# Ledger of designs, part 78: designed miniproteins, single chains, continued (3)

Each design is a single chain, and the fold is of that chain. pLDDT is the mean over its residues in the fold that is shown.

## One batch from the design tools (miniprotein)

Design m10863
Fold by ESMFold2-Fast:
Structure m10863 (fold): chain A 55 residues (1-55)
Amino acid sequence: SLEELRKENEEATEKLLEDLEKELSHLPEEVRKEVLERFREGSREATDLLLEKLS
């Protein structure tokens, strides 16, 4: 279902962001936070677009 797809995609995105944060631990905190925030926003927008097209 679309609700399950949204939940699974959001959960997968959060796990990916946690892994990405670990990989980016060599960067300054300010840069790391900015990159993660942009990825979070982009993933949310992509998910919303996908669900709009599937609904």
Scores: mean pLDDT 79

Design m10865
Fold by ESMFold2-Fast:
Structure m10865 (fold): chain A 85 residues (1-85)
Amino acid sequence: SAELERLKEEARRLAEETPELREAAREAVEAHRAGDEEALEEAGRRLRELAEELARKLVEEGVPEEEARRIAEMAVIYAGQEAAA
């Protein structure tokens, strides 16, 4: 799956280049660990908004819509995994 590995690499790079995404993921992990449901819902909302914005930007840069959404989703997952480590 050379395609999947390429998408993962692009997602990792996107997450590393998007401080706002990493910050929102950290806030989500911290809220979850603290049992703060309101803060977790707010962080989740921010993560969804950032993922949509990143996907839209990728589409504007010529990435197909489906691929852009997958990359953005993987970037959120990567940021969350980093924040949870």
Scores: mean pLDDT 86

Design m10866
Fold by ESMFold2-Fast:
Structure m10866 (fold): chain A 73 residues (1-73)
Amino acid sequence: SRATALLAAAGIALIAGEPRLAVELAEEAYELGADLEEVLRVAERAAELAREQGDREAEARAEELIRRIREEM
């Protein structure tokens, strides 16, 4: 599915050190109804990576995605 492909791409973005891309892909997967636990895992890893890189915008986006997911769980 498109949602599964987006989560796989987000995982690759994290391995490549690209937290902002990972968050963008995870946000799209979330909107398409991807597995909440899988989206949460990606978002948490993206937030950690963004924090390590000092990318405050990517970190804030990841934290907002985590908040939205937790409200649905």
Scores: mean pLDDT 88

Design m10867
Fold by ESMFold2-Fast:
Structure m10867 (fold): chain A 101 residues (1-101)
Amino acid sequence: ATVTVRVTGRQRDGELEFDVDGPAGLDATATGARIEVELLSAEGEVLEREETELDLSGLVAGDALAAAIRKAVELIERLRPRAEELGASEIRVTIEITATG
């Protein structure tokens, strides 16, 4: 069976929040992970969007999720000056992990 876990992260006012949306049970083996980062205006308009893929194949989905979250934090820190330059109010991150188990 293929399981997809989606995690939406947002940074606003110096705080980072993550919501996990998907079925319970992260014991399946990861086959892929994708991270999407969006810089949003105060009105919720997407000002800039970046997408990256992680080679997390062979990890159990829970370990893949932890690694993807860590990478998302690194991307948020890298994009913080760009967000300020564009006048963005929020950095939104979506992590999608595909796993088979």
Scores: mean pLDDT 71

Design m10868
Fold by ESMFold2-Fast:
Structure m10868 (fold): chain A 62 residues (1-62)
Amino acid sequence: SAKLEEAKEQAREVGVHYGKLGRFDAAIQEGIRIGEELGLSTSEQNDVALVALEAARAAAAE
């Protein structure tokens, strides 16, 4: 859905930010929050949180 893709885009940005700070838990929490604010299902919120975590790990590795 368009909302899921918007959530994933936002999750990548916050993931990069928190990854550079070494705050992986914060990246996960913000991914869930983004999904909740956009009215996504729990399953979709988890997908968004994983996108944030993957972006955070990639940013931390740079």
Scores: mean pLDDT 87

Design m10869
Fold by ESMFold2-Fast:
Structure m10869 (fold): chain A 59 residues (1-59)
Amino acid sequence: MQEELERLKEEYLKAIDKFVEAWKKYREAGPDNKELHEEAVKAGKEATELARKIREMLA
């Protein structure tokens, strides 16, 4: 369990970095860029799912 938790934390940090970069690109490109908006939303969902798994392991 501990090793799995550490792996999930590392994946979560990478997902957060990806989300931040995707959101930054979306903001710089403009609010009507649907492709970058969808990429940012997708990255955010991936980070949220990893956070949920981490919370379930800690419960």
Scores: mean pLDDT 80

Design m10870
Fold by ESMFold2-Fast:
Structure m10870 (fold): chain A 84 residues (1-84)
Amino acid sequence: EALRAEYDPERGELRITTPDGVVITLRRDGKMTPEEVAKKVREALENKEDAVILVDPSSEDAWRDAVGAAFDVIREEYERRKAA
């Protein structure tokens, strides 16, 4: 039961596997903002379904902020489940 993250630099793809086995894939192939990334991650965790999220590749800051938003949502969801 561990959160795992694997980055593929050739594909610009980060794969995050949650303790429940939900796979969240972030790719440098789109224009989604960190707020849109957070919304998609929340939807995936609520539905317990894998998600592919297309992030803006225009800068390392945009990528970092998107990855941070995804991890923040995952952390909030699992802390919420622990508190229940």
Scores: mean pLDDT 78

Design m10871
Fold by ESMFold2-Fast:
Structure m10871 (fold): chain A 78 residues (1-78)
Amino acid sequence: SPPTVRPSAEARERIAEARRAAAEGDWERALQLLTESADRGDPAAQFELAVLLSRLGRGDEAARAFERGMALADEKAA
């Protein structure tokens, strides 16, 4: 991984915060933090959103988050 990428560092920290919130049972905070990272174009945040939304029974939203994550990952790989 590149050592000095501001978007990746911010996204990584937001995902870490979201995982801590989820571990504490604060699903709303976890979703908020992941949504912020996802809106900034992080495919990892979209996949984490899909997992949490699926666990919350929000299957349609989970599917859309997964689709957006796939699209973003393809764009970054190209």
Scores: mean pLDDT 76

Design m10872
Fold by ESMFold2-Fast:
Structure m10872 (fold): chain A 96 residues (1-96)
Amino acid sequence: STPAEQQRLLEELAELFRELARAAREGKPGVAELLERIDAVYAQLAPEVQEEIERRARELEEELAKREVSSEEEVRELLAEAFERLAELARELAER
């Protein structure tokens, strides 16, 4: 795909992750639909971009796994933070 197409896809991915973070924090319906849309956009990204996102996501998972969470609210907040950080990564990659 073209650089302009990759930028558009990454900008869309960032927006979807921001929406997902809000839905997760609030316990709102629509999380499954947002995840399906994220998967569809992600599948269109260049392999090297996917690898960078996967590497950063793994680092994020390791960081967040060190936190002790004991309530459903704490789990939702942790997930929201993770999705917000993934949104920021997608934005950074779009700007290159």
Scores: mean pLDDT 83

Design m10873
Fold by ESMFold2-Fast:
Structure m10873 (fold): chain A 105 residues (1-105)
Amino acid sequence: ADWARLVEALRAAGYDPAEIAEAVVALIEMVGALMEQARAGHGDVDASLAGWEADLGLPALAAAVRDMIAAGVSPEEAVRAVARAAAADSPDEAARAAAARVAAA
């Protein structure tokens, strides 16, 4: 996911920086949970992605992870890619730190 474009789109839609930061933090925590499920080898990835859509209201981001998995990327690597993007381009320091921890796991 291109986090800069996502952040710009959310800002253009009228979300304030605090709402954007909260959404990014929630996504990073969900990414961490999905990494643990992938490592265990018995997670329902589609159900977890549906949770992202319900909580964040960002169905395009969940779709991007699904598309990566469908293209042959492992669930763990797809989730790390999202975490790396969040770490590189997050508007919030706490969100960047959380994304960096998830990407390193």
Scores: mean pLDDT 58

Design m10874
Fold by ESMFold2-Fast:
Structure m10874 (fold): chain A 58 residues (1-58)
Amino acid sequence: SKLIDEAAKIYAEMLETVSEEMALGAVIAYLISQGYSEEEAEKLAKEALERVLAEKAA
């Protein structure tokens, strides 16, 4: 939850200036640096992106 909240903040800032694909890549790299595997990081990064996009659409 805490790491997903940090990822959501990164997305909110990055999506102001870069594409979703670039933001996703940056968040995946961040999560890997925090000790997650590539597969775990990709899953968590995608979940955080969906949450940020849903909040932006509301």
Scores: mean pLDDT 79

Design m10875
Fold by ESMFold2-Fast:
Structure m10875 (fold): chain A 82 residues (1-82)
Amino acid sequence: SKEEAIEYLKKALEAAKRGDVDKALEYLRKAAELLGSKIIKEAVDRLRRAKADSRTVEKTVLSLMYGLGYISEDEYWELLDK
């Protein structure tokens, strides 16, 4: 469901914040599957190919949450700085 997918996006964000890139990408993949989101799936594939660090993964999760309308622009900037 959409609510379950949002929960996985939040889990991905928290995993990225603690430096757990593998877990963050796992949670993003789960969110992509639940939403049928090619955008999230392609973002995961790009991050994996680039061997992105945890901060890059965190920024990508926030951008996806903002782009999908799950957080406001103000929430995006507040969370990006933390």
Scores: mean pLDDT 86

Design m10876
Fold by ESMFold2-Fast:
Structure m10876 (fold): chain A 94 residues (1-94)
Amino acid sequence: MEALRAALEAEAAELQALIDQLPESALPELIAAEDAAIARVAPLVQARDRAGLEALLAEAEAALAAARAAGDRLEEAKAFIARLTVRHGLALLE
């Protein structure tokens, strides 16, 4: 297995552990966040726009850092989903 796939699987496991700490009522908002991330990433992947994906990655990483600093676990999970989605998009360009 490629090292990148192993890293993405590890990040997915970290996200699942974070989601397991949230109430079930958070699930619809997490699904909406994933759908929104895919909607932003998919056209950039289709266009092979690496610079656009790198910009979204920086945005997602900033949001994740802000959520962690605030102690907001729901916003942390949403930002983690966005970052993971962008990283999957970047992997598809390799």
Scores: mean pLDDT 82

Design m10877
Fold by ESMFold2-Fast:
Structure m10877 (fold): chain A 70 residues (1-70)
Amino acid sequence: EAEEALANEEAFRERAIAVALASGAPRELAERYAELVLEALRALVAGDEEARREALERLRELVREFQERR
């Protein structure tokens, strides 16, 4: 799944953005979300545990920003 997502990175990004938009996220947040998920997947496939942790921490920050707006 992770490797397949990276092989079709653009399609995965488009799907992630579409799902986030359908959930009410503004486009800028949806795009940031998709990029951070892809960064985490790239780090996972590469075995870079530190980069994966960084991407997940940024995802948590993005979620906090969205919650603060609501």
Scores: mean pLDDT 74

Design m10878
Fold by ESMFold2-Fast:
Structure m10878 (fold): chain A 80 residues (1-80)
Amino acid sequence: SLRDKLLEYLSKLSMEELKKELELFKKYVEQNKEEFSEEQLKKLKEALKKAEEALAKGDKKSAVEALVEAYLIFRESRLS
């Protein structure tokens, strides 16, 4: 599944690489707000916030899980 592929990919990244992934994702969402519904933006921002908080705590597993959720929401927006 896409979720399993994302988990595998992100789990192989270092904490610094996960921080870079998060910052790139945040930048993309801010630059492309028009591509998302209000509900999708709310869910994306919540998932990205959870990833940021997990990274700040050094919780790699929770950061990966939150980034996976963000990518899944992003993918759903593209399949419409």
Scores: mean pLDDT 83

Design m10879
Fold by ESMFold2-Fast:
Structure m10879 (fold): chain A 57 residues (1-57)
Amino acid sequence: SREEILRRFARLFQAYVDGDEAAKEEIDKLIESVEDPELRERLRQAYAQLDAWKAAE
């Protein structure tokens, strides 16, 4: 479901922020597996924004 995808995205991103570099590959795979083009685009935008925030540290 949409909610399951969002929860999984949040967990994977938290793992990535906590230093698990394998989570980055899993985030990319999760986003690409999303069949809803609107949700997929939103997740890509959210990931890009959060990754930029992390890089600014």
Scores: mean pLDDT 78

Design m10880
Fold by ESMFold2-Fast:
Structure m10880 (fold): chain A 70 residues (1-70)
Amino acid sequence: MKEEVKTELQLLLIETYNESKKKNLSNEETYKLLEKKVKEFIKKNKLSEEEIKEAEEILKKIKESLKEEE
């Protein structure tokens, strides 16, 4: 995945997480929103199979980081 696209995805996920926290969404609802945003990003940017795997890895790392802060 190109660095620009990767940065855009990371910013989108951070913004989505911050919005979910402002709305007092549960952790489960937040995770579902993050997954939905990744799927929408993949479709919008017409990512290749390799780029989809990279996007899913980014999502997984963000979810793991959120669990460690609890």
Scores: mean pLDDT 79

Design m10881
Fold by ESMFold2-Fast:
Structure m10881 (fold): chain A 82 residues (1-82)
Amino acid sequence: LEEEIEELEEEIKENPSAEKYYKLGEAYFQKGDLEKAKEYYEKAIELEPSAGKYFNLALVYGKLGETDKAAEYFKKAMELAS
């Protein structure tokens, strides 16, 4: 996990992409670093929104206790999934 995070951070510095930001967000979420997971999911969405990215961002906001934002991003995930 630490090696995965380091590799992704290095690759992003050279060639950023939505997929790399999303994977980094997932890695931080697995590690329990919810603030960094949120940051990188948001960066991934800025480059390429998707239902899965909004859904995971909503889960992070929910775990942080930001229930209104969690509900908003769940709604966006459902809109893109339709």
Scores: mean pLDDT 82

Design m10882
Fold by ESMFold2-Fast:
Structure m10882 (fold): chain A 72 residues (1-72)
Amino acid sequence: SENDELAEQVSAQGKELAERAERLGDPELAKQISETATKLATAIRDGNSKATLEYLKRFQELKERLEALEKE
């Protein structure tokens, strides 16, 4: 389904971003990215719009933190 495809894309992106955070020496950020991506993917698969919006916001904040670290 479209939800399954989106959830798989989020999981793949979360894994890639977490690996980038680990390479920068931030294992706590990597853990937060992985956990948030998993929760977001689950919310998407479940069709839970409220949880999807909550975890999407957290995921975006974590992406911005990673991007800021990469510019240092």
Scores: mean pLDDT 87

Design m10883
Fold by ESMFold2-Fast:
Structure m10883 (fold): chain A 61 residues (1-61)
Amino acid sequence: DVEELRRLADENRRLYDEYKKKSEEALKKGDVEKAKELFHKADEARRSYEFNRRLAEELER
């Protein structure tokens, strides 16, 4: 339902922010491979929150 979709979107938005920050910290330490892995996880979380947000908006129409 719409409430669950909004909750999932919020959760994934928070995960995106956390993985993005960790990726930037890994780059500062020179760990390029770790930074790439964390960036990939951030991108996955971003796609998930965008999907759930849009689906929630469509279901309210």
Scores: mean pLDDT 83

Design m10884
Fold by ESMFold2-Fast:
Structure m10884 (fold): chain A 65 residues (1-65)
Amino acid sequence: MLVENAEADVKANPDSPLAWQALGKAYMAAGEPKKAVEAYEKALELAPDNKDIQENLEKAKKAAG
């Protein structure tokens, strides 16, 4: 449910860094840190100076190994 909602948001708003950040958070909650890294990297490409996305990406990378 959480991942499906975030995937739908990304599909509707593929250029929104907030949509990709929400997808990353959903993957982290689902225990899929490797997918979270991909989502956060996309969010950071769209908003490179966003510190919240940078911090979440670092956490996801640590969880992914």
Scores: mean pLDDT 83

Design m10885
Fold by ESMFold2-Fast:
Structure m10885 (fold): chain A 80 residues (1-80)
Amino acid sequence: MKTVRTTNDLADVQRALAEVLELMGAPVAEDPEEARRRALTLMDQDSGDGGSRVARAVYVRPEERAVVETSKVTVEVVPE
Protein backbone atom coordinates (compact mmCIF):
# COMPACT_ATOMS: atom_id res chain seq x y z
CA MET A 1 0.00 0.00 0.00
CA LYS A 2 1.19 3.53 -0.80
CA THR A 3 0.57 6.53 1.46
CA VAL A 4 -0.25 10.02 0.17
CA ARG A 5 -0.30 13.04 2.52
CA THR A 6 -2.28 16.24 2.11
CA THR A 7 -3.59 19.16 4.15
CA ASN A 8 -7.21 20.34 4.24
CA ASP A 9 -6.37 23.18 1.82
CA LEU A 10 -8.17 22.76 -1.52
CA ALA A 11 -5.03 23.20 -3.65
CA ASP A 12 -3.19 20.56 -1.62
CA VAL A 13 -6.17 18.18 -1.84
CA GLN A 14 -6.16 18.55 -5.65
CA ARG A 15 -2.42 17.73 -5.73
CA ALA A 16 -2.99 14.67 -3.52
CA LEU A 17 -5.86 13.50 -5.75
CA ALA A 18 -3.55 13.66 -8.79
CA GLU A 19 -0.94 11.61 -6.88
CA VAL A 20 -3.58 9.02 -5.92
CA LEU A 21 -4.64 8.73 -9.57
CA GLU A 22 -1.03 8.07 -10.61
CA LEU A 23 -0.65 5.39 -7.91
CA MET A 24 -3.93 3.76 -9.01
CA GLY A 25 -2.48 3.51 -12.52
CA ALA A 26 -4.53 6.25 -14.17
CA PRO A 27 -3.03 9.17 -16.12
CA VAL A 28 -3.61 12.64 -14.69
CA ALA A 29 -6.41 14.32 -16.61
CA GLU A 30 -6.25 18.00 -17.55
CA ASP A 31 -9.88 18.41 -16.46
CA PRO A 32 -10.38 17.94 -12.68
CA GLU A 33 -13.89 16.54 -13.18
CA GLU A 34 -12.55 13.93 -15.62
CA ALA A 35 -9.78 13.02 -13.16
CA ARG A 36 -12.37 12.56 -10.39
CA ARG A 37 -14.51 10.35 -12.67
CA ARG A 38 -11.50 8.16 -13.53
CA ALA A 39 -10.55 7.81 -9.87
CA LEU A 40 -14.07 6.67 -8.95
CA THR A 41 -14.08 4.14 -11.81
CA LEU A 42 -10.75 2.65 -10.71
CA MET A 43 -11.88 2.46 -7.07
CA ASP A 44 -15.06 0.65 -8.15
CA GLN A 45 -13.07 -1.89 -10.21
CA ASP A 46 -10.70 -2.47 -7.27
CA SER A 47 -13.60 -3.22 -4.89
CA GLY A 48 -13.65 -6.86 -6.08
CA ASP A 49 -10.04 -7.46 -4.98
CA GLY A 50 -10.04 -9.50 -1.76
CA GLY A 51 -13.72 -8.78 -1.12
CA SER A 52 -15.53 -5.44 -0.77
CA ARG A 53 -12.78 -3.03 0.22
CA VAL A 54 -13.92 0.57 -0.13
CA ALA A 55 -12.41 3.93 0.70
CA ARG A 56 -12.98 4.91 4.33
CA ALA A 57 -12.38 8.25 5.94
CA VAL A 58 -11.44 8.28 9.60
CA TYR A 59 -11.20 11.62 11.34
CA VAL A 60 -8.92 12.09 14.34
CA ARG A 61 -9.03 15.63 15.71
CA PRO A 62 -11.56 17.26 13.39
CA GLU A 63 -9.95 19.32 10.62
CA GLU A 64 -6.47 18.28 11.80
CA ARG A 65 -6.19 14.69 10.64
CA ALA A 66 -8.00 12.18 8.50
CA VAL A 67 -7.06 8.85 6.97
CA VAL A 68 -8.65 7.43 3.84
CA GLU A 69 -7.79 3.80 3.09
CA THR A 70 -8.38 1.78 -0.06
CA SER A 71 -7.06 -1.63 -1.15
CA LYS A 72 -4.15 0.01 -3.01
CA VAL A 73 -3.66 3.48 -1.52
CA THR A 74 -3.91 5.14 1.90
CA VAL A 75 -4.47 8.90 2.00
CA GLU A 76 -3.58 10.80 5.17
CA VAL A 77 -4.91 14.32 5.70
CA VAL A 78 -2.74 16.37 8.06
CA PRO A 79 -2.91 19.94 9.41
CA GLU A 80 -1.01 22.73 7.68
Scores: mean pLDDT 48

Design m10886
Fold by ESMFold2-Fast:
Parts: C-alpha cells; structure tokens; sequence
Structure m10886 (fold): chain A 76 residues (1-76)
C-alpha cells in the first residue's frame, strides 16, 4: 500500500542519517518502533519519521529519542 511504502521510505531516510552519524543503536530502535506502529497509524508514523530524519540530519539525537518514545506510544 502507498501508506506502508511512505513509512518504509521515511524509515530508510531517518536510519541512513543516524547510521552516517554512528548512531547505529538509535537507528535500530527507531526502525523497530516504526515497524511496531505502522499498521495502526501509518500517516502519523510517516510524519514522525520525517521529523526524525530532519533531527538526525542536524545531529539532534535528543529529539530523535523523543520521537522514538512517541512511536512506542502509537504501537501500544
């Protein structure tokens, strides 16, 4: 589905940015949280992942961690 594809593409962008900064564990945690939430709230997950990618590109790991917590709440 287009919604699932959007989540996958947004996840790839955010993960790539984190890996480029050596944040491999944070990238893995973000990917897992996104996967857990995407079936119930794909549009909201996509928005959060776009924000995570922007934060990661700026080196704002604190904001990425907050977004991961938001994704975990969506998965609950």
Amino acid sequence: SSARQAVIEATRRAVSALVEQGQDELALELSRAASAAMDKHPEEVTKLLDEAAEAAEKGDTEKVEKIIEELKKLAS
Scores: mean pLDDT 85

Design m10887
Fold by ESMFold2-Fast:
Structure m10887 (fold): chain A 55 residues (1-55)
Amino acid sequence: MSEEEIEKLNEELKEAKEKAVLAAVAGDDQAAREYAQRSREIGEKLKEAGVEPEA
């Protein structure tokens, strides 16, 4: 995985985490779960590439 791909995945991870929190605060449990799932999938891809996901 290229450095550019890693940077893009970290950006998407941050966005997914922020959207999950915002959805949870708004009481949209379905959207919160969906974004939490997405952040997990992105984190897994980063780990498979040998990179620790940004916390």
Scores: mean pLDDT 78

Design m10888
Fold by ESMFold2-Fast:
Structure m10888 (fold): chain A 62 residues (1-62)
Amino acid sequence: AEFYEERLKKDPNNAEAWTLLGAALFSQGRYAEAAEYARKALELDPDNAAAKALLARAEAAL
């Protein structure tokens, strides 16, 4: 979490960092926030398979 938060601060356009932070939120049971972060990653990189998978998982958990 901390590691990817630093990466987001440096590179806010980094879809990978948004996806990894969202995955950390999902593991904490913060499904709505995880879905928002996955959508942010997809705005930056619509073909990001990890972000698509995270969004589907988070939405299914809501």
Scores: mean pLDDT 75

Design m10889
Fold by ESMFold2-Fast:
Structure m10889 (fold): chain A 63 residues (1-63)
Amino acid sequence: AADADRMTELALFAVELARQGITPEEAKELALKLGYSKEEADEVARIVRMVQRGLAEGAARRA
């Protein structure tokens, strides 16, 4: 069963990496080195990609 706290941890980790400009590929490698599973590392990479896409889109659309 998925642990809600673990999912929150992955999301916060991925958001921080995305904000630092770390690529989804680099984020996956870092997650694997930190002892995350392959599935968790893939999820981190997915979140990094989504966050970076949102940041790029937000920068293009100034309010």
Scores: mean pLDDT 78

Design m10890
Fold by ESMFold2-Fast:
Structure m10890 (fold): chain A 74 residues (1-74)
Amino acid sequence: AARHVAGTLTAERVLARDEDHATVLVTGPAAAAMRPGDRVERVAAPAEGIVLVDGTVVEVAPDGKAVRVAGRIA
């Protein structure tokens, strides 16, 4: 079953976005435990002034230290 990550993570970088959706890069200890399909409640991207909600991990880096999270812009 997919893991649910509660609370707000901080994105290192916004990789792609449109009007309603974004894909962000998350690093650090939280990313190390994530797998594709895991759900992420919120990710803040302060430099862009956006918050991503209803996120899903779509890709894990080969070293397992970074993940790509796709979701809806709040």
Scores: mean pLDDT 82

Design m10891
Fold by ESMFold2-Fast:
Structure m10891 (fold): chain A 58 residues (1-58)
Amino acid sequence: MIEEADKITELALPVMRALIARRPAPGPGEGYPPSGNGKTVEEAKATADRALAAIAAA
């Protein structure tokens, strides 16, 4: 039973909804936002770190 995780999820949901609402749908030929879809965990960690920083700043 993780109450802290529940609060984080509640905060993340409105932020995600706002980002989705403000982000225009990608057109044909437009790529999705960089997700760090590299074959190395280093790119994944960099993407996660940036996402966490953005959430903390929001």
Scores: mean pLDDT 57

Design m10892
Fold by ESMFold2-Fast:
Structure m10892 (fold): chain A 67 residues (1-67)
Amino acid sequence: LEEYEAEIWLALGLIALAIGDPETAVRAFRKALEIDPENKEAWRTLAEALERLGKVDEAEKYRQKAE
């Protein structure tokens, strides 16, 4: 249920990153984490999207959450 919904948001975020839309990716990954905050892949991909937006300090903080 909740995990499945998080997987959909994670997939949408990954597609957004692939097509060059990191801002949409950030929103999708944040929604995935609202549903499943223990999803390390979502934290890692959120950090990557934030880095592409130039938010390096915030990206580093979330990369640590993925460990």
Scores: mean pLDDT 80

Design m10893
Fold by ESMFold2-Fast:
Structure m10893 (fold): chain A 74 residues (1-74)
Amino acid sequence: MSPEELRQKALEALRAGDLETAAKYFEELVDKSKEFTRELIALAFAIVAGAIEQGNDEVLERVTKALKKAKEKE
């Protein structure tokens, strides 16, 4: 699955309220992405906002760890 496909699937999961699936695809996107992009940051913040609203601390921690990993790719 390409980075663009992973981003699309993460957005679809986020729109469906499936934060666990959104976090999974975001983690895979970070692993396959060559650059730390503004779109990657925006997706991370959207998932984090959903996790806060649902009280899903696991998703919040997973997305935060993945975002730190993405930043280290520079």
Scores: mean pLDDT 79

Design m10894
Fold by ESMFold2-Fast:
Structure m10894 (fold): chain A 94 residues (1-94)
Amino acid sequence: MKEQEIEEEVKKKIEELVEKAKELLRKATEAAEAGDIEKARELVEEGAKLLEEALKVAKEAGVSEDSKLVIEAETDVSLLTMKAAVAIIAAQKK
């Protein structure tokens, strides 16, 4: 039961990092759609770094890569990163 408290703190930290990454990626898409390609690229890079930090926290805490928490985090961030990348490419062609 002592492990449950540690697990809750770890889950909260991972969730906070993932939510920050998702927010930055949404802002990256908005920046790209506004024509600010430089800002969009910076926000995508920052979002990627936050996901890497979240995955490192999960790995160090022994959270399985097959866990719903990790799979959903990687999937959500990947989809938002793809949306931002498409928006950046579209903005470059204008």
Scores: mean pLDDT 80

Design m10895
Fold by ESMFold2-Fast:
Structure m10895 (fold): chain A 84 residues (1-84)
Amino acid sequence: AARTVLLKIERDVEVKAGETVTVTATNTSALPAVELRVVLVDENGNVVAEKVVPADVAPGASATVSITATKSGTYTVVVLGRLP
């Protein structure tokens, strides 16, 4: 059965409107991470941006994603993926 894994990355980012946030997600598990996505969450828990990673990330490897914020503020970066 497929299972969701949460990858450890930068948590809180202070961003200006129109600024691009570069997020690096590292797979710290012993298995490949598949169906990776990065979401940007505001202080109120609303998802304001989402990017899908098109390739699987091997154990110990990293994927880098850029997200542009439309409003200034503090955001939480969350990476979601599943095991094969």
Scores: mean pLDDT 70

Design m10896
Fold by ESMFold2-Fast:
Structure m10896 (fold): chain A 76 residues (1-76)
Amino acid sequence: ELEEILFELYRAEIERGVLASLPETPENQARIAELDRRIAELEERYMKLAKEKFGLKTRNEADAYVIRKILEKRKE
């Protein structure tokens, strides 16, 4: 569950970063605003689940936990 939300967060953050490096157009600015809203909403849901289900207090702790679990599964 946390892994799915984290992947969505990373996709949105990467897209936002790319758009922020491009020329400022009304279309790019509108998309950045949409991504900022989506990132905030996803991060709130992610941290709520991380705290309630896994006892993880910060975004860095939650991200580290998810990445560690992914790496453990892939070492088979």
Scores: mean pLDDT 80

Design m10897
Fold by ESMFold2-Fast:
Structure m10897 (fold): chain A 63 residues (1-63)
Amino acid sequence: MAEEILEELEKKINDPNITLTELYRLKVQAEALRRAYADDPELVSRINELLEKIDKKIEELKK
């Protein structure tokens, strides 16, 4: 289940037509998942990688 949610998030992040509003929504969802799985360091690490990708894409779209 967690892997499926992470795959869905990554697919949405990689959408070339994604908007800033959608990226901020995905960031909120990823932060919520990180809290839910705080006791799983491997999942936290993977979620942190997704958060880095989201932040990078937000920076690119803000310009």
Scores: mean pLDDT 81

Design m10898
Fold by ESMFold2-Fast:
Structure m10898 (fold): chain A 63 residues (1-63)
Amino acid sequence: GVRDELAQSLVEHYGLSPEDAERVADHILAGDAQGVRDTLTAAGVPQEVVDTLSRIAQQIASK
């Protein structure tokens, strides 16, 4: 499904662990930009990636 495909993409393109990728995918699909920021920041991901993925979640929330 979309969630599993998104989580796999996050592992492949951003190097997240499968567990963090699943959490981030769930937050993105829920439009939870703060949840995306908190999860990625805790995982030590670069700020530019945090900003990019959080913005995608915000756009989903606005739809």
Scores: mean pLDDT 83

Design m10899
Fold by ESMFold2-Fast:
Structure m10899 (fold): chain A 64 residues (1-64)
Amino acid sequence: MGWEEARKLTLDGLRQSDKLVGKVTPISEEAIRIIEEALRAGVHPGEAVRLGGLYMARALGALR
């Protein structure tokens, strides 16, 4: 399998995991969105990553 096939399978697997682990994948995607929006708003990259990480830690801590 070439690297392009491996990359596509990895991305398809991540998308498929949204259906399988539905509670965790949406939290990860929202954390990434927070980081992206902070970066677009001109927030320093280190602080943007911190905001996403803080959201993820809080959201995962709420899962039981």
Scores: mean pLDDT 67

Design m10900
Fold by ESMFold2-Fast:
Structure m10900 (fold): chain A 67 residues (1-67)
Amino acid sequence: LSDEQRERLLGMIEGLERNSELVKDPEMRKKVLELLERARKLLDEGASELDVMKEIFKAGDALHEGL
């Protein structure tokens, strides 16, 4: 990943972490945060953009369902 791609992915993760506070169900909020933590770990381990994006999209889907 380029530094620009990494910064963009981190911004997406941080945005979803902030929006997780809008999820009223504690169990669904926990699921969103666990998926975002996985995305952060993959990003730190130098995983592909696709693998990081998969976890971000799963977190986004869980957040949308929790709203």
Scores: mean pLDDT 83

